# Designed miniproteins, single chains, part 30

Each design is a single chain, and the fold is of that chain. pLDDT is the mean over its residues in the fold that is shown.

## One batch from the design tools (miniprotein)

Design m1024
Fold by ESMFold2-Fast:
Structure m1024 (fold): chain A 63 residues (1-63)
Amino acid sequence: MLEAVLKHMEVSVKYGHDVAATGDDPEELEEAKKKAEEYSKKSGLEPRVLDTAVGRAAARALG
């Protein structure tokens, strides 16, 4: 349970770092942020789903 929260925070930090370097597509950035926020509320439910959803959104935002 706690691992899911920590994993989500880890992904969020990586996302912020990557976005700070690029940040060219504001619409994609907003989508990624919304996905991260949504899954933050559901942290501890499904670590696999949390990692996949947040990671995918961040990747899509960057390219």
Scores: mean pLDDT 52

Design m1025
Fold by ESMFold2-Fast:
Structure m1025 (fold): chain A 107 residues (1-107)
Amino acid sequence: ELDEVLKKVIEAYRKTEKLPEDTPDEVVLEKLREMVEKLLKEAEEYVKNHELSEAEKLGLKLIEAARNEDWAEAEKLAKKLIEEGYATEEQVESAILLARLMARLLE
């Protein structure tokens, strides 16, 4: 059985991309892995070629902490992002969900 995190992401991706309901979870996971790999490459190129805003720096640190399952640091960064007005609670939750998916698919 799939983790609740992966199940939620698979269902959301299938719905967003309007994939057939009978599309196997393995096929959806392969597409998600490809998307995550592409996003990581684009983010790496962006960081290398651009000066990051304070919000972007904090967001990247949150994703890194969540990927490393450093929940104490992730909680601290999430709170700072919300308190400073850089992100909503929903955006922080989505970033953590994405980071957990990245850890599961790429590690």
Scores: mean pLDDT 75

Design m1026
Fold by ESMFold2-Fast:
Structure m1026 (fold): chain A 103 residues (1-103)
Amino acid sequence: EELERLKRRARIMQRAAEALRDYVEKNYPEYAEKVKPLLDKAIELFRKAIEADSVEEARQYLTQAAHELAKALESLPKEQRDDAIGHLNRVAAELVAEEEAAE
């Protein structure tokens, strides 16, 4: 149950990070070259968390993914970073609602 909960969180965050990458490329192309490698690394780490065989492994990959995601956001100037965080939070909330509605 705990491992499945972590994997659900990883799936939501992977999709949210993918949406954030697309959002940055569309709205802040001048920062895309700097931000994209960090977001791509976070996405890969979230994917590894989804494939994890243990709670400890899933937590490790989620922690590493969160660190890379934070580095990506911190590489944006404050105004663009605040907007990007807002977008990430909206997408994550929508994905949580979609999963809760799934039968």
Scores: mean pLDDT 86

Design m1027
Fold by ESMFold2-Fast:
Structure m1027 (fold): chain A 71 residues (1-71)
Amino acid sequence: MEEFLEELARFARELAEKHGMPELGEEIARLIREGRGDQAGALAQLRLGDEVGQEFGKKVKELMEKLGIKF
């Protein structure tokens, strides 16, 4: 679980930096690490748009498959 959250948080930071919003990336990463994924997703969608939401969804699936995480 921790490895999944850290990889997702890192991806969030890099994606936000790519869009010129590094402080937002840190906030999203913090929410992910705290297990507040719903709030992290809502913030990303609101501030970075639907494209970023889709990239997050794809990354979540890839990491879940790689780490064998089942919800």
Scores: mean pLDDT 72

Design m1028
Fold by ESMFold2-Fast:
Structure m1028 (fold): chain A 73 residues (1-73)
Amino acid sequence: SEEFKKLVEEVRKKIERLVSEYGLPEDVAQNFLNQIKGIEDVAKTDPNVSEKTVLLQLEGLKLSLELYEMKLG
């Protein structure tokens, strides 16, 4: 969905920003990127997973990144 794609883009941009502006370690950034890929793969392949579930998982990653931003900045 468009909502899912926009949220994925937002989370990816936040990771890139934390790396470039706040010095987020590359291994931590890669771990978040791997989690996004896992959510995308589930959303594409598992017909039993609701859109609400994958959106909630992405919102959880976004919150974790916001907590990291507070810790780094």
Scores: mean pLDDT 83

Design m1029
Fold by ESMFold2-Fast:
Structure m1029 (fold): chain A 90 residues (1-90)
Amino acid sequence: MYKVVVERESDLPLAPGSRVVLLNKKGEVIGEFVVESPTRAEKEFEADEEPALAIVYHDGPADEFSVVRVKVYKDGELVAEFKVLALPRA
């Protein structure tokens, strides 16, 4: 079982939610979930492969950006960490 932890490093309190997309080494989506917490959220998921890339986007204003740290744990051990810019949804 994988557990993903998403932490916002943004000072922008008005960012509504973020969507997190986890991709494998081939660019295939292996997990997707919505983060509604303003600062931190956790989600458990099952996948056959370890995430190689994280993409984060939000449905907030197009001129709003935040920095998000995505950590992936497997059985309590940190297996992947990504620092990404949460982008406005196109």
Scores: mean pLDDT 69

Design m1030
Fold by ESMFold2-Fast:
Structure m1030 (fold): chain A 89 residues (1-89)
Amino acid sequence: GSMEERLERITERMIELARKIGEKEGLSELEIEIEEGLILIQLSISKLSGYDPSLLLKEAEKLLERAKKLGDKELVEEAEEVIEELKEL
């Protein structure tokens, strides 16, 4: 697939991960939707900057720390996979 298609697929997984983390943290649906919107803005900036994943990587690192704080092994593993895939772009 194209770089754009790979970046979009990784970002979709990242949004799903952010939702799972937010739900476990007790965030409202509005707060979860705001986080999704911010990730989509970072995707748009990445596309404008030659597919530079730096902003998405920083957000994924924050999701990893939140998953670790929850003690949820599955969410930690999902966050680590997202980070690895972004680094391989």
Scores: mean pLDDT 90

Design m1031
Fold by ESMFold2-Fast:
Structure m1031 (fold): chain A 84 residues (1-84)
Amino acid sequence: LLEELLAKAEELVAELAPSLPPEVVEVMRLLLEAEAYLKAGKTEEAIRKAEEAKRLAREHVKDEELREALIERAERIIEKAKEL
């Protein structure tokens, strides 16, 4: 069911993309992919995608509050993946 979860993530990103900066869209895409991998039981892939999202948010998201929120979400995904 990973393909279905990834397709759902792409749909959500496409819906949000017109209202967000491109760098934020990319971070959101990685976070949604990480959650899809986590739900599919692919914890290593989930951690990798969440770590990438965290790095991109830190380097490219200029808004401090938004950057912090995106990093927090990535950290929660990593924590959950490590507990599985």
Scores: mean pLDDT 79

Design m1032
Fold by ESMFold2-Fast:
Structure m1032 (fold): chain A 76 residues (1-76)
Amino acid sequence: SLLSPEELLAQLKALLDEIKAEFLAGATSASPELRQRLRELGEQIAQLPPDVQRQIEAEVMAYGEKLKAEVEAAKA
């Protein structure tokens, strides 16, 4: 309720960047701290109107696939 959809999306993308950094450092899964932050952001997103949720989900999915490809390329 205190964060705008734009702020939530920005924080979620920043959090995905931190998860990418952990994977590049050799982690096989996101740290418990980052997983907790993802849960908290997800709970806030779930309170948004369905149309806004779908827009955020689409952008997050696209961003996540980009980061996944970058991690896979770095491991090769």
Scores: mean pLDDT 83

Design m1033
Fold by ESMFold2-Fast:
Formats: sequence, structure tokens, C-alpha cells
Structure m1033 (fold): chain A 69 residues (1-69)
Amino acid sequence: SKREALERAARFSVELVRRFEPELLDRGREALTEKVLEVFRTAFPEVAAQHSDEEIREVVEREVERALA
């Protein structure tokens, strides 16, 4: 489904930031969220086009909280 694709893309975007810019995990939730959103829009533009900015942010914020726990 489109929602499952969104959730998978968000999780993968968090994993990309974790692998290539792990220092962002220590800079706090806001900094990590903004970087994950940037990576998400760059790596998955087709998924981004199918969802609202608000829905994308909600899912990314949830995955960032998960990564910081």
C-alpha cells in the first residue's frame, strides 16, 4: 500500500542518516528529523509525491523517535 511504502521509505531514510552521518543521532530530535526529511525527499521523490507534507513529517518523526530510543 502507499502507507506501507511511506513507512518503509522513512525507515530506510533514518538508516541512511545513521550509516553516513551517525553524529546527528547525538544532536537531538529536531536536527535528525530535518536531515531524514531531506534524505527522504531526495531518495524517494516518487513516494513523497503520493503523500502530504504533514503525513510525511508525522511518519518521519515517529521513526526518528524510534531511532533515538
Scores: mean pLDDT 83

Design m1034
Fold by ESMFold2-Fast:
Structure m1034 (fold): chain A 55 residues (1-55)
Amino acid sequence: APLTPEEVAKLVNRALKETDLTNEEAGQLGREMFGKTREEAEAILKKKIDEVKKK
């Protein structure tokens, strides 16, 4: 089942606590995860965290 907006927000907030995400990056992450399953959202989250760590 797709993630709810609340579940997406929780994953974005977790990334914000673990990495130096900008507000724009956090917003993009939320948009990419919207309507995705838990597994798809976790994969998107991991890729975004890896990208942020490389900057």
Scores: mean pLDDT 77

Design m1035
Fold by ESMFold2-Fast:
Structure m1035 (fold): chain A 83 residues (1-83)
Amino acid sequence: SPLLERFNKLVEEIRKLVERGIELGIISDPEVQEIIREIDELFVEFGRAIQEGDFEKAEETLKKIEEKIRELKKMIEEAEKKQ
């Protein structure tokens, strides 16, 4: 399934970002924790949409996950720059 393949790619991206956040010492920052919590909630929402056969909702949820991944990436990039 293209949706499941896309979802699995996003799961791997988030895993890598969390690992990087740990290395940078920012994983315990409240803002980082909040984004991770929101992503976890969206994963649950995606699974529910797939189970219910609501593929439009699943697509919308993937887009929201992609947005949260972009936010997390920005936080990681800022921490790496050390400016």
Scores: mean pLDDT 87

Design m1036
Fold by ESMFold2-Fast:
Structure m1036 (fold): chain A 66 residues (1-66)
Amino acid sequence: MQLNQQTLQEFMKHYGLDDPGQAAQKMVQDVLDNDKETLELVKKLAEQGNPMAKDILQSYEDEQKK
């Protein structure tokens, strides 16, 4: 799906990685570690209607509410 591919491509560029699995893993870890740059990128992609980015933000917000 094109929108999910876009999210992975943006994080691959952000980290300088060519493996989408590694990029996704680092992104999840950095979101949990409250990395501002990673969170800003996820928020931007979610605002653009990316469902993967919206799911990531929802998971992050749910953890912050606990």
Scores: mean pLDDT 71

Design m1037
Fold by ESMFold2-Fast:
Structure m1037 (fold): chain A 64 residues (1-64)
Amino acid sequence: SEASAKAAEAAARTVGADDAGAAAVGQGMNPSETGSEGVRLGAAAARDAGAISEEQAAAMEALA
């Protein structure tokens, strides 16, 4: 959902991701996923795309 994507983007900014990295996390979420799983999937997709660092992705997974 849009709300889940915005929450994942906020989590990305909390771990120091820039605007482009945060947007990549939101776009990387499966639209049917919500909550902790959605955040983890978005972080993994953004990391794999090179939009956020491995450290930022790990920090997001720990927060989820």
Scores: mean pLDDT 74

Design m1038
Fold by ESMFold2-Fast:
Structure m1038 (fold): chain A 89 residues (1-89)
Amino acid sequence: MEIEEKIKKVEELMEESRRMIDFIKNVGKGDIGEGKEVIAEVEKLLEQAREKLEKFKETGDVKYLDEALDLAEEALKLLKDYIEKLNHE
């Protein structure tokens, strides 16, 4: 129950991050300056989260699931912080 909820949350956070990356690209900020750097950092975090989730599936060690969740939450936070800056000019 708790484990399945964490897996679903990681997957949902990764999907939301991808939608936010698409938004940044659609407003013309994905290929220049700070937006390009934020997307690169977030894609790195999402790749690490996916790797940790895969390790959890292979080993059953909840440590990897918790690491994946932390990475996915950090990725989304970076995107939300950047988008908030864009909305404030």
Scores: mean pLDDT 84

Design m1039
Fold by ESMFold2-Fast:
Structure m1039 (fold): chain A 68 residues (1-68)
Amino acid sequence: SLEEAAQKASLAGLRVVENPDDEEAAAELRRILVEDLGASEAEAQEALAALKAGDLDTAGKILEAKTS
């Protein structure tokens, strides 16, 4: 479901923020954003870059646009 995908994305995103070198968390977040939430590859990469930099506002805007 969309709600389940959003929750998984949030958990994967938290893992990326806590450990930016967690390639498994980054790959899972990208997959969820692109395949489950309908984000483009560019949007998924922008969200990942923002989370790795600690920019939660940019990442949150991308997620909100796909779940609102």
Scores: mean pLDDT 79

Design m1040
Fold by ESMFold2-Fast:
Structure m1040 (fold): chain A 86 residues (1-86)
Amino acid sequence: DLHRQIARLEAFMADSQRKLNELKHKANELDEQKNMLAALGGSENEIGKLTEQKNKLIRQQEDLMNYAQSAQQTAAVLRPQLEAAA
């Protein structure tokens, strides 16, 4: 059912946007921790660990954005066909 497929894709995109906001917030928290640690003369090893954690979150954001983009493109193709009976 095309209606159900589009609704599922739109729900997935909405969920993805919420998850992206959560990941951005966590990445910002790690940046703040890294900046504080650097200002306090923290070790390069400890700063490196925080950088690696942030890079993992960035990768998760990129993966989620790619999935959301694919869903958006699929919905964009299906939605006009459904609405215009094209």
Scores: mean pLDDT 80

Design m1041
Fold by ESMFold2-Fast:
Structure m1041 (fold): chain A 80 residues (1-80)
Amino acid sequence: MSLEELKELVRRILQAFFTGGFEAAVKELQRYLEEKFGIKLSKEEAEEIVERVLRKFFDDPNATLEDLAEVLKEALEEIL
């Protein structure tokens, strides 16, 4: 996954979270990876990934979209 694709996925996760909460963000991550890359995440794997991204977003007010994309990349590499 490229940095641009990771940034797009972070934007989608955040938009889903602010629209429908944590469950919506989890479903958006699962949907995006399955549709674009054929990767099927379990609910538990997707919840852990979303939690790490949201934790960075809320705990670090200076975090850039690139910083959030790096957290997403590290979580995907560790969990997959």
Scores: mean pLDDT 88

Design m1042
Fold by ESMFold2-Fast:
Structure m1042 (fold): chain A 75 residues (1-75)
Amino acid sequence: MREEVRKKIREASDKFEAGDIEGTLKSLKEAGEIAKNDPESMKDVIEAVEGLAEASSPEDSKKLKELLEEIKKKS
């Protein structure tokens, strides 16, 4: 589980570096769904979303924060 979550977080980071915000959001959402029953993995997902939001434009940061709230509601 945690390794699978880490892979999705890495995919999101690679997409983010490429400027693919939609792909970034999709990979982070998939990571959150995989992590939903594992608090440690969920913490890794939350920290990844927060880190990318801090590094992104105001518009992309808003999208990432909306995703973060969605993930938190399901955990």
Scores: mean pLDDT 80

Design m1043
Fold by ESMFold2-Fast:
Parts: C-alpha cells; structure tokens; sequence
Structure m1043 (fold): chain A 61 residues (1-61)
C-alpha cells in the first residue's frame, strides 16, 4: 500500500541519515553528547516527514 511504502522508505532514509551523521560528526571530532543530540534531531525530522506524508495520503483516501 502507499502507507507501507512511505513507512519502508522512511526507515531506509532514517538508517542512511543516522549512519552519515555519525560518520561525519566522528570525523569532525564531535563529542558523544553532540552526536547523540544530532541523531535525535535527525530521528525527529524523518518521523515528522513520514507523519506528514501519511496524513496527506489518508486525507486523499
């Protein structure tokens, strides 16, 4: 379904963005606390994007 596709795409995007964020932050010498805060920000952003897409699809059904 379109909803299942949005969820699957969001999961893949989240995993990729977390991996990139952690790798870049470690290379830049960020503290574990800074990396953790940035990972939470990425999670919140991806979840908000997913929820908005789901809401838009549900409103059109």
Amino acid sequence: SPLDQVRSDSDVRLQQRIAETVAQARAAGWSDDQIRAQVFAVVDEVQAERDAQIAAIQAQQ
Scores: mean pLDDT 85

Design m1044
Fold by ESMFold2-Fast:
Structure m1044 (fold): chain A 115 residues (1-115)
Amino acid sequence: EKEKEIEKLLKEAEELLERMRETAAEAGLKLGQSGESADLGAALVGEVNEAKTLLEEGKKKGKEKLEEAAKELEEAIRTAREAAERDPEVAELLRETAELAERAKELVKKAIELE
């Protein structure tokens, strides 16, 4: 029964991560075009891609990789919020990315708590 709950939580987190990858890629492209926060855009894309890789590994290897995924999501949230403060034109997309990351992190942490 716990296994089914964990599977549901991780599936929802994966769906949020996929949406987040799209918003992060768009934000990264726009930040790169402005040049002012291109470094934060690249960092955000990297953090989101790493979080997905760690979540996929966590499905196979368990708790330790899920904990790493949660930490990477927390870094993505910080990067997105910092970029939103620096670039008002991209701020809405970056806030959306941060909100998706926060929800994905909560689901991953809940899955860890169950197992």
Scores: mean pLDDT 85

Design m1045
Fold by ESMFold2-Fast:
Structure m1045 (fold): chain A 73 residues (1-73)
Amino acid sequence: SEEERRKLEEINKELLEIVRKNGTEEQIKLMEESVEDNLALFEAIEAGDEEKYEELVKEIGERAKKRAEERKK
């Protein structure tokens, strides 16, 4: 629902404020990316768009995998 989306946006805003005060630049960037991903997934769920949800999950997973591979080097 619209109310649940607004609640998620407020929670994400509070999390970003905490990370911005206490985190490194890398941690802030990762949290901002996570917030965008979570909102996009929520919108796909609310719309009942299973294809969009699967595409987003795959993209998020591929980004996480690339990050893990780079850290292994």
Scores: mean pLDDT 77

Design m1046
Fold by ESMFold2-Fast:
Structure m1046 (fold): chain A 82 residues (1-82)
Amino acid sequence: SPPLSEQERERLAAILASALGVLIAAIEFEIKYKTMDEELIKEYEAQLRAIEEEAERHGIDDPLLRKLIERVRRLIEEAKKK
């Protein structure tokens, strides 16, 4: 596959950040309402992994994106604690 341009990488970083924002909101809602289950945890972990792999594949190394990834990971761990 051809490498992404700088502008395409910036746009992809924004898209991935948006996806992470949706995950943060979803997980916080599931924790708040105590609706989190093992299957949802597995799905959120898979979505986070897909985002991480997409960023790595395209050489995206953005501090804000890393911070959002870390936040999703922390929320998943919180959800696992019941």
Scores: mean pLDDT 87

Design m1047
Fold by ESMFold2-Fast:
Structure m1047 (fold): chain A 108 residues (1-108)
Amino acid sequence: SEIDELKKKYDELLSFVEDIQREFLRLRAEVAADPSKAPEAKQRIIDLLNELAKKLEEIGYTKEAERVRQAAEQIKTLSLDEAFALAEQVLRDVYTRILIEKLLLDSL
Protein backbone atom coordinates (compact mmCIF):
# COMPACT_ATOMS: atom_id res chain seq x y z
CA SER A 1 0.00 0.00 0.00
CA GLU A 2 1.01 3.68 -0.36
CA ILE A 3 1.03 3.97 3.47
CA ASP A 4 3.44 0.99 3.81
CA GLU A 5 5.73 2.51 1.14
CA LEU A 6 5.76 5.88 2.96
CA LYS A 7 6.45 4.18 6.35
CA LYS A 8 9.44 2.42 4.75
CA LYS A 9 10.81 5.76 3.48
CA TYR A 10 10.45 7.26 6.99
CA ASP A 11 12.23 4.22 8.53
CA GLU A 12 15.08 4.63 6.00
CA LEU A 13 15.37 8.36 6.89
CA LEU A 14 15.36 7.66 10.66
CA SER A 15 18.11 5.04 10.16
CA PHE A 16 20.13 7.53 8.08
CA VAL A 17 19.88 10.22 10.81
CA GLU A 18 20.99 7.59 13.39
CA ASP A 19 23.99 6.74 11.14
CA ILE A 20 24.96 10.44 11.02
CA GLN A 21 24.61 10.72 14.84
CA ARG A 22 26.99 7.72 15.27
CA GLU A 23 29.44 9.30 12.79
CA PHE A 24 29.34 12.59 14.77
CA LEU A 25 30.26 10.68 17.95
CA ARG A 26 33.17 9.05 16.06
CA LEU A 27 34.34 12.45 14.73
CA ARG A 28 34.19 13.99 18.24
CA ALA A 29 36.31 11.10 19.61
CA GLU A 30 38.83 11.37 16.72
CA VAL A 31 39.29 15.14 17.23
CA ALA A 32 39.58 14.70 21.03
CA ALA A 33 42.43 12.22 20.39
CA ASP A 34 44.01 14.32 17.58
CA PRO A 35 43.04 18.03 17.33
CA SER A 36 44.81 18.28 13.92
CA LYS A 37 41.82 16.35 12.48
CA ALA A 38 39.42 19.25 13.26
CA PRO A 39 39.28 20.62 9.64
CA GLU A 40 38.53 17.13 8.24
CA ALA A 41 35.83 16.56 10.91
CA LYS A 42 34.21 19.93 10.06
CA GLN A 43 34.16 19.09 6.33
CA ARG A 44 32.64 15.66 7.12
CA ILE A 45 29.84 17.36 9.14
CA ILE A 46 29.13 19.65 6.14
CA ASP A 47 29.12 16.69 3.70
CA LEU A 48 26.77 14.62 5.90
CA LEU A 49 24.31 17.52 6.34
CA ASN A 50 24.28 18.12 2.56
CA GLU A 51 23.60 14.38 1.99
CA LEU A 52 20.74 14.54 4.56
CA ALA A 53 19.29 17.63 2.80
CA LYS A 54 19.32 15.72 -0.53
CA LYS A 55 17.42 12.78 1.01
CA LEU A 56 14.88 15.12 2.65
CA GLU A 57 14.28 16.90 -0.68
CA GLU A 58 13.79 13.55 -2.50
CA ILE A 59 10.85 12.70 -0.18
CA GLY A 60 9.27 16.19 -0.41
CA TYR A 61 10.64 17.84 2.77
CA THR A 62 11.93 20.81 0.76
CA LYS A 63 11.74 23.35 3.62
CA GLU A 64 13.56 21.01 6.04
CA ALA A 65 16.19 20.30 3.34
CA GLU A 66 16.77 24.06 2.91
CA ARG A 67 17.21 24.54 6.70
CA VAL A 68 19.75 21.68 6.77
CA ARG A 69 21.65 23.20 3.79
CA GLN A 70 21.64 26.60 5.56
CA ALA A 71 23.14 24.96 8.68
CA ALA A 72 25.85 23.29 6.54
CA GLU A 73 26.73 26.72 5.06
CA GLN A 74 26.83 28.38 8.53
CA ILE A 75 29.18 25.66 9.82
CA LYS A 76 31.90 26.89 7.39
CA THR A 77 32.38 30.01 9.59
CA LEU A 78 31.81 28.39 13.03
CA SER A 79 34.29 26.81 15.46
CA LEU A 80 34.24 23.00 15.53
CA ASP A 81 32.35 22.92 18.88
CA GLU A 82 29.73 25.36 17.52
CA ALA A 83 29.52 23.30 14.30
CA PHE A 84 28.81 20.09 16.25
CA ALA A 85 26.22 21.90 18.44
CA LEU A 86 24.35 23.31 15.40
CA ALA A 87 24.55 20.04 13.44
CA GLU A 88 23.32 17.97 16.42
CA GLN A 89 20.36 20.36 16.91
CA VAL A 90 19.48 20.05 13.19
CA LEU A 91 19.63 16.23 13.41
CA ARG A 92 17.34 16.23 16.50
CA ASP A 93 14.82 18.51 14.72
CA VAL A 94 14.78 16.30 11.59
CA TYR A 95 14.56 13.05 13.62
CA THR A 96 11.68 14.42 15.74
CA ARG A 97 9.74 15.60 12.67
CA ILE A 98 10.09 12.28 10.79
CA LEU A 99 9.31 10.22 13.93
CA ILE A 100 6.09 12.22 14.56
CA GLU A 101 5.02 11.74 10.90
CA LYS A 102 5.67 7.98 11.17
CA LEU A 103 3.73 7.71 14.46
CA LEU A 104 0.78 9.53 12.84
CA LEU A 105 0.82 7.00 9.96
CA ASP A 106 0.99 4.11 12.49
CA SER A 107 -2.24 5.52 14.06
CA LEU A 108 -4.10 5.04 10.73
Scores: mean pLDDT 89

Design m1048
Fold by ESMFold2-Fast:
Structure m1048 (fold): chain A 86 residues (1-86)
Amino acid sequence: TAAEALRAAAEAAYPVAAEAAGEELAERLRELLLRGAEAEAAGDEEEVERLGEELERLLAELRERASDEQVKAVVAAAQEAARAAV
């Protein structure tokens, strides 16, 4: 399910994001993805859209703090875990 994919992405992305941009940003990313999983499970489409916008802003902040290679590693970890979970 989409919720399972987001939970897997949250856990997989955390250590990579913490290494790239620090634990505070990594925890914010994890919390945001977990909130997305809850919204998906609840069928709250408006909340899913708002959290998607927050995620894009957080990823923009990550790009300012980390190298392109580090950002790609975070996204790759999240996407790979999400695909494996479904």
Scores: mean pLDDT 84

Design m1049
Fold by ESMFold2-Fast:
Structure m1049 (fold): chain A 62 residues (1-62)
Amino acid sequence: AVVVKQEHVERVLQALHSAYEPLSVKQLSSLTGLSVKDTLLALQQLESEGKAVQIDGKWGLA
């Protein structure tokens, strides 16, 4: 288990909702202002919650 900040999770989820297509971790990092590592941790948390899915190495809403 990795500790992830809820604020980071909410910011990444909001970015996914505003996107029209699946985004890379680097693109989400740029949109959210988070580091690549913090963005990936937030995405993994969202995937565990059934809110995000990985599609061809990119991330989208579940």
Scores: mean pLDDT 82

Design m1050
Fold by ESMFold2-Fast:
Order: C-alpha cells, then sequence, then structure tokens
Structure m1050 (fold): chain A 86 residues (1-86)
C-alpha cells in the first residue's frame, strides 16, 4: 500500500527535521558557551593589563586562553563529526 510508504517517509522527514533542530540547538548552545569563555578570558586579560602585579589575574587569563584553545578544537571536531553523520 502506497499510503503506508508515504506515512513512513513523512515520519522519517519529521524525525530528520527534529534531529536537525536538536543539532541547531546544540550548535547554538556550544557557540554561546564559547562566546562566554572568550568574554571571560578578555575581561581577565583587561584586568591583568590594569594591574600586572596581580598574579591571580595573570593565571586566570592563561587558564582561560588554554581552556578556550582546547575547547575550540574539541567543539570543532564534534561539530564536524555531527555534520559528517548527517
Amino acid sequence: PEEELKKRREEAEKKLRESMDNTDKLVQSIQKKFEELLKKGKEALEQYEKDPSNPEMRKLAEFYKKVLEKKIQELTDRIQQLLDDL
């Protein structure tokens, strides 16, 4: 029956759209977290520039830079894998 094949295709298309929407939400969430890390790292660097004698601000800026570089790589790899799996 052609109607059952039509229904299965419509359900598959719906599931694909839901998966795409979920992927978009994941990408947006990742981007938002990345932007927050960038902002925090920038703020820490600006605070360090204002008071270079503060060793905690220097360590914090170095920490955010290292975490940011690592997270960029991990997130890029995961996004690429998600796109390849589509």
Scores: mean pLDDT 73

Design m1051
Fold by ESMFold2-Fast:
Structure m1051 (fold): chain A 70 residues (1-70)
Amino acid sequence: LKDELDKVQKEIDDKKKQLDDLSRQLADALHAGDDDRAAALRGELDKVTSDIKSLESKGKDLSDKISSSS
């Protein structure tokens, strides 16, 4: 379980780095007035954010199983 939690945390970290990169690209697109690119980047951000949320939920479940045994 701890190894699985560590793997999930690594995936979250990787996705957060991707989110930061996409957020920077979105800011650049918005500053440039590139609405089409901004819309595409928002879609990618939504997908990455959804992935992070799913992974965080999975990580919480694993953490709860490690810390609580009834």
Scores: mean pLDDT 81

Design m1052
Fold by ESMFold2-Fast:
Structure m1052 (fold): chain A 60 residues (1-60)
Amino acid sequence: SELDEKIEKLEKEMEELSKRYREAVAQGNKDEAREIAFELAQKTLEYINLLMEKKALEKS
């Protein structure tokens, strides 16, 4: 479904951002790490909302 595709895409994006966050922290790039952290926070909220929509559709 379109919803499942959005969830999968977002999971992959979050994994990539998590990797880049760890790299930025390791390199001491504080400004880059901060920007990535904000983007991760926004995508985490979107991810939770999509999971809630999926749960509502499954009517478990």
Scores: mean pLDDT 86

Design m1053
Fold by ESMFold2-Fast:
Structure m1053 (fold): chain A 97 residues (1-97)
Amino acid sequence: MEEVQKAAQEVLKAEEKLPQEVRDEFYERIEELIEKFSEKIKKGDVEGGKKYGEELIKTIEERTKKIIEEDPSSKEPSETFLKFIKELLEEQLKKAE
């Protein structure tokens, strides 16, 4: 998946252009949501997993919007990476069912 890896690298470069406080806030929120999502999935709580998975996607979409605002050239790689993350989370939810 070389295309997705390249998209991720471009997103990370664009993210560095965000103010540090904004980056720190998104990293903290995403880390908490990943932890909660993983905990629910491990416990077989698919409904709880779906709730935190949806909030995680929403948070990543908010971050992606801010990245594109700071670096419009990141739009295509950001959209590619976001699509991949959505597909990955959907697969994890299906496996937990």
Scores: mean pLDDT 79

Design m1054
Fold by ESMFold2-Fast:
Parts: C-alpha cells; sequence; structure tokens
Structure m1054 (fold): chain A 60 residues (1-60)
C-alpha cells in the first residue's frame, strides 16, 4: 500500500520518506496522529519519531 511504501522510504531514505508520508496523509485524509501511529506500527519507529518525520516533510 502507499502507507507501507511511505514507511519503508522513511526508514531507508530519511527526508524523502518524510515527504512521502505527507503525500500519503494528504491523499488518504489521515490526521497526523493517525498516520504517526500507523507508521510506528509498520516500521517499529516510536510515534514521536514518526510524528517528527511528518512535520519535517511538511516543512520541505
Amino acid sequence: SALEEAARLLLEHGAAGAVAMVEVRRREGLSQDELARRISELTGLSVEKARNGITLGEML
């Protein structure tokens, strides 16, 4: 899925993954909190790290 791909990109590519996470949130209508929880579940990153990645992606 697009969410799983975005999570993988965050783990492998940092900033590029953060941008992909923002795009997935926009397309799927997810809140930042919901997206952060799903990324945390898929990747094993903390919710805080996932949330920071989303915020960074929005700033890029």
Scores: mean pLDDT 71

Design m1055
Fold by ESMFold2-Fast:
Structure m1055 (fold): chain A 64 residues (1-64)
Amino acid sequence: MKKAKVLKAEVLKKPEGMTDEQVKEKAEMAAQRAALSLPVGARREEILEFPDGSVVKVEFEVVE
């Protein structure tokens, strides 16, 4: 099964009371879902905006 290897996760904005770690976990899950539709070896940089106002810049590579 394809996996997203997160190379970098940068929190640009987060709600009060939420840790950077919690926001990065949400971004990592989103990257994992994106990886399922991408070929192995693909590298992407995405800016992810969540309904709660969180904004995360994620760089990931698709691995086996």
Scores: mean pLDDT 80

Design m1056
Fold by ESMFold2-Fast:
Structure m1056 (fold): chain A 78 residues (1-78)
Amino acid sequence: MAAAKEEREKQAKEAAEKALKEVESLNPSPSILAFARKEAEELVEAVKKGELSLEEMERRLKNLVDTVRAITEAERQA
């Protein structure tokens, strides 16, 4: 039980890093990349404070990546 908090913090950081690498691979504009990094950091801090579950954080990170992908795909089709 005591290890669960430390494990969640580790998983939160790893999930955020993975999502940000996915975002970077989409080659978004600098503004969108900066926004994505800020959102990911805020989600990790919320999990660390116990204000957000790891599952909810992963859902929000997935939505963030999907949003960036949609924007870059729209730009590529123009």
Scores: mean pLDDT 79

Design m1057
Fold by ESMFold2-Fast:
Structure m1057 (fold): chain A 69 residues (1-69)
Amino acid sequence: SILEAAKNGDPKEVVPKLVQLLRSEDPEVRALAKEALEIIGEAAKEPLEGFKNWLKSSDPEVVARAKEA
């Protein structure tokens, strides 16, 4: 699963994949990607700057709402 990959995978490989999933119009997929990135954030020594900046400037929920309309 995505969550299992986030816990056991290399952040350098998993983060780009999760960022792509955050652009999904499916709210369930975006929720899973966000949850997986939260897990990586706890396990990783360094912050996920690119992801955090994107999330703050473009909330996944807001992006999806704009596309769903």
Scores: mean pLDDT 62

Design m1058
Fold by ESMFold2-Fast:
Structure m1058 (fold): chain A 108 residues (1-108)
Amino acid sequence: MVEFDPEKAKKAVELGRELVEKLRAGEITLEEALKRVDEAEPELGGAGVEWVKASLAAFAGDIELTKEHLEKLIELLKEKGMSEEELEHMKKRSKEIIEELEKELKEK
């Protein structure tokens, strides 16, 4: 069983939102956004970094990169002792995110 730091989770969500808005505005590239997430690792932790990177890749429509970072997130959570039940829930949510992205990209 693993306890997530709510402050790190909140910072990850806030950073992800800011970077998505900047990507939408064309102010930064996906590569620059991912680099900023790496620079924030001390505040976010490894799991937070992978979550934000997956979200940014998803927003950019990069299905392969989204899968890569979601898989890294799940492995990090497993290493931190997250329960099998919680890991299955995270895997299910990851599949739903990928399926939603595939549908959105077909409409663009």
Scores: mean pLDDT 76

Design m1059
Fold by ESMFold2-Fast:
Structure m1059 (fold): chain A 88 residues (1-88)
Amino acid sequence: MSLAERAREVIERLRKLIEDYKAGKLTKEQFKLETARIGVEAQRLAEEAGDPRVLELVGKVLTAVSNDDWEAALKHAEELIRELERLA
């Protein structure tokens, strides 16, 4: 799978995560777990692409989720989607 194809897959997973959370389909624990799983792949993409901004945003999303700051987590996840679109 190309870097661009993997970036598109991560974008779609993040979009679905945000949608499912806003629809009340996820518990806090499920949101944390899925965010961590997506974050690992986004970190790998950032390292392969040499993109420190994607890496920074992954850290911000994970920190917000760990602090139960759901508003910040959603904001940074949307910012992460925008940055990943450069790689897609």
Scores: mean pLDDT 84

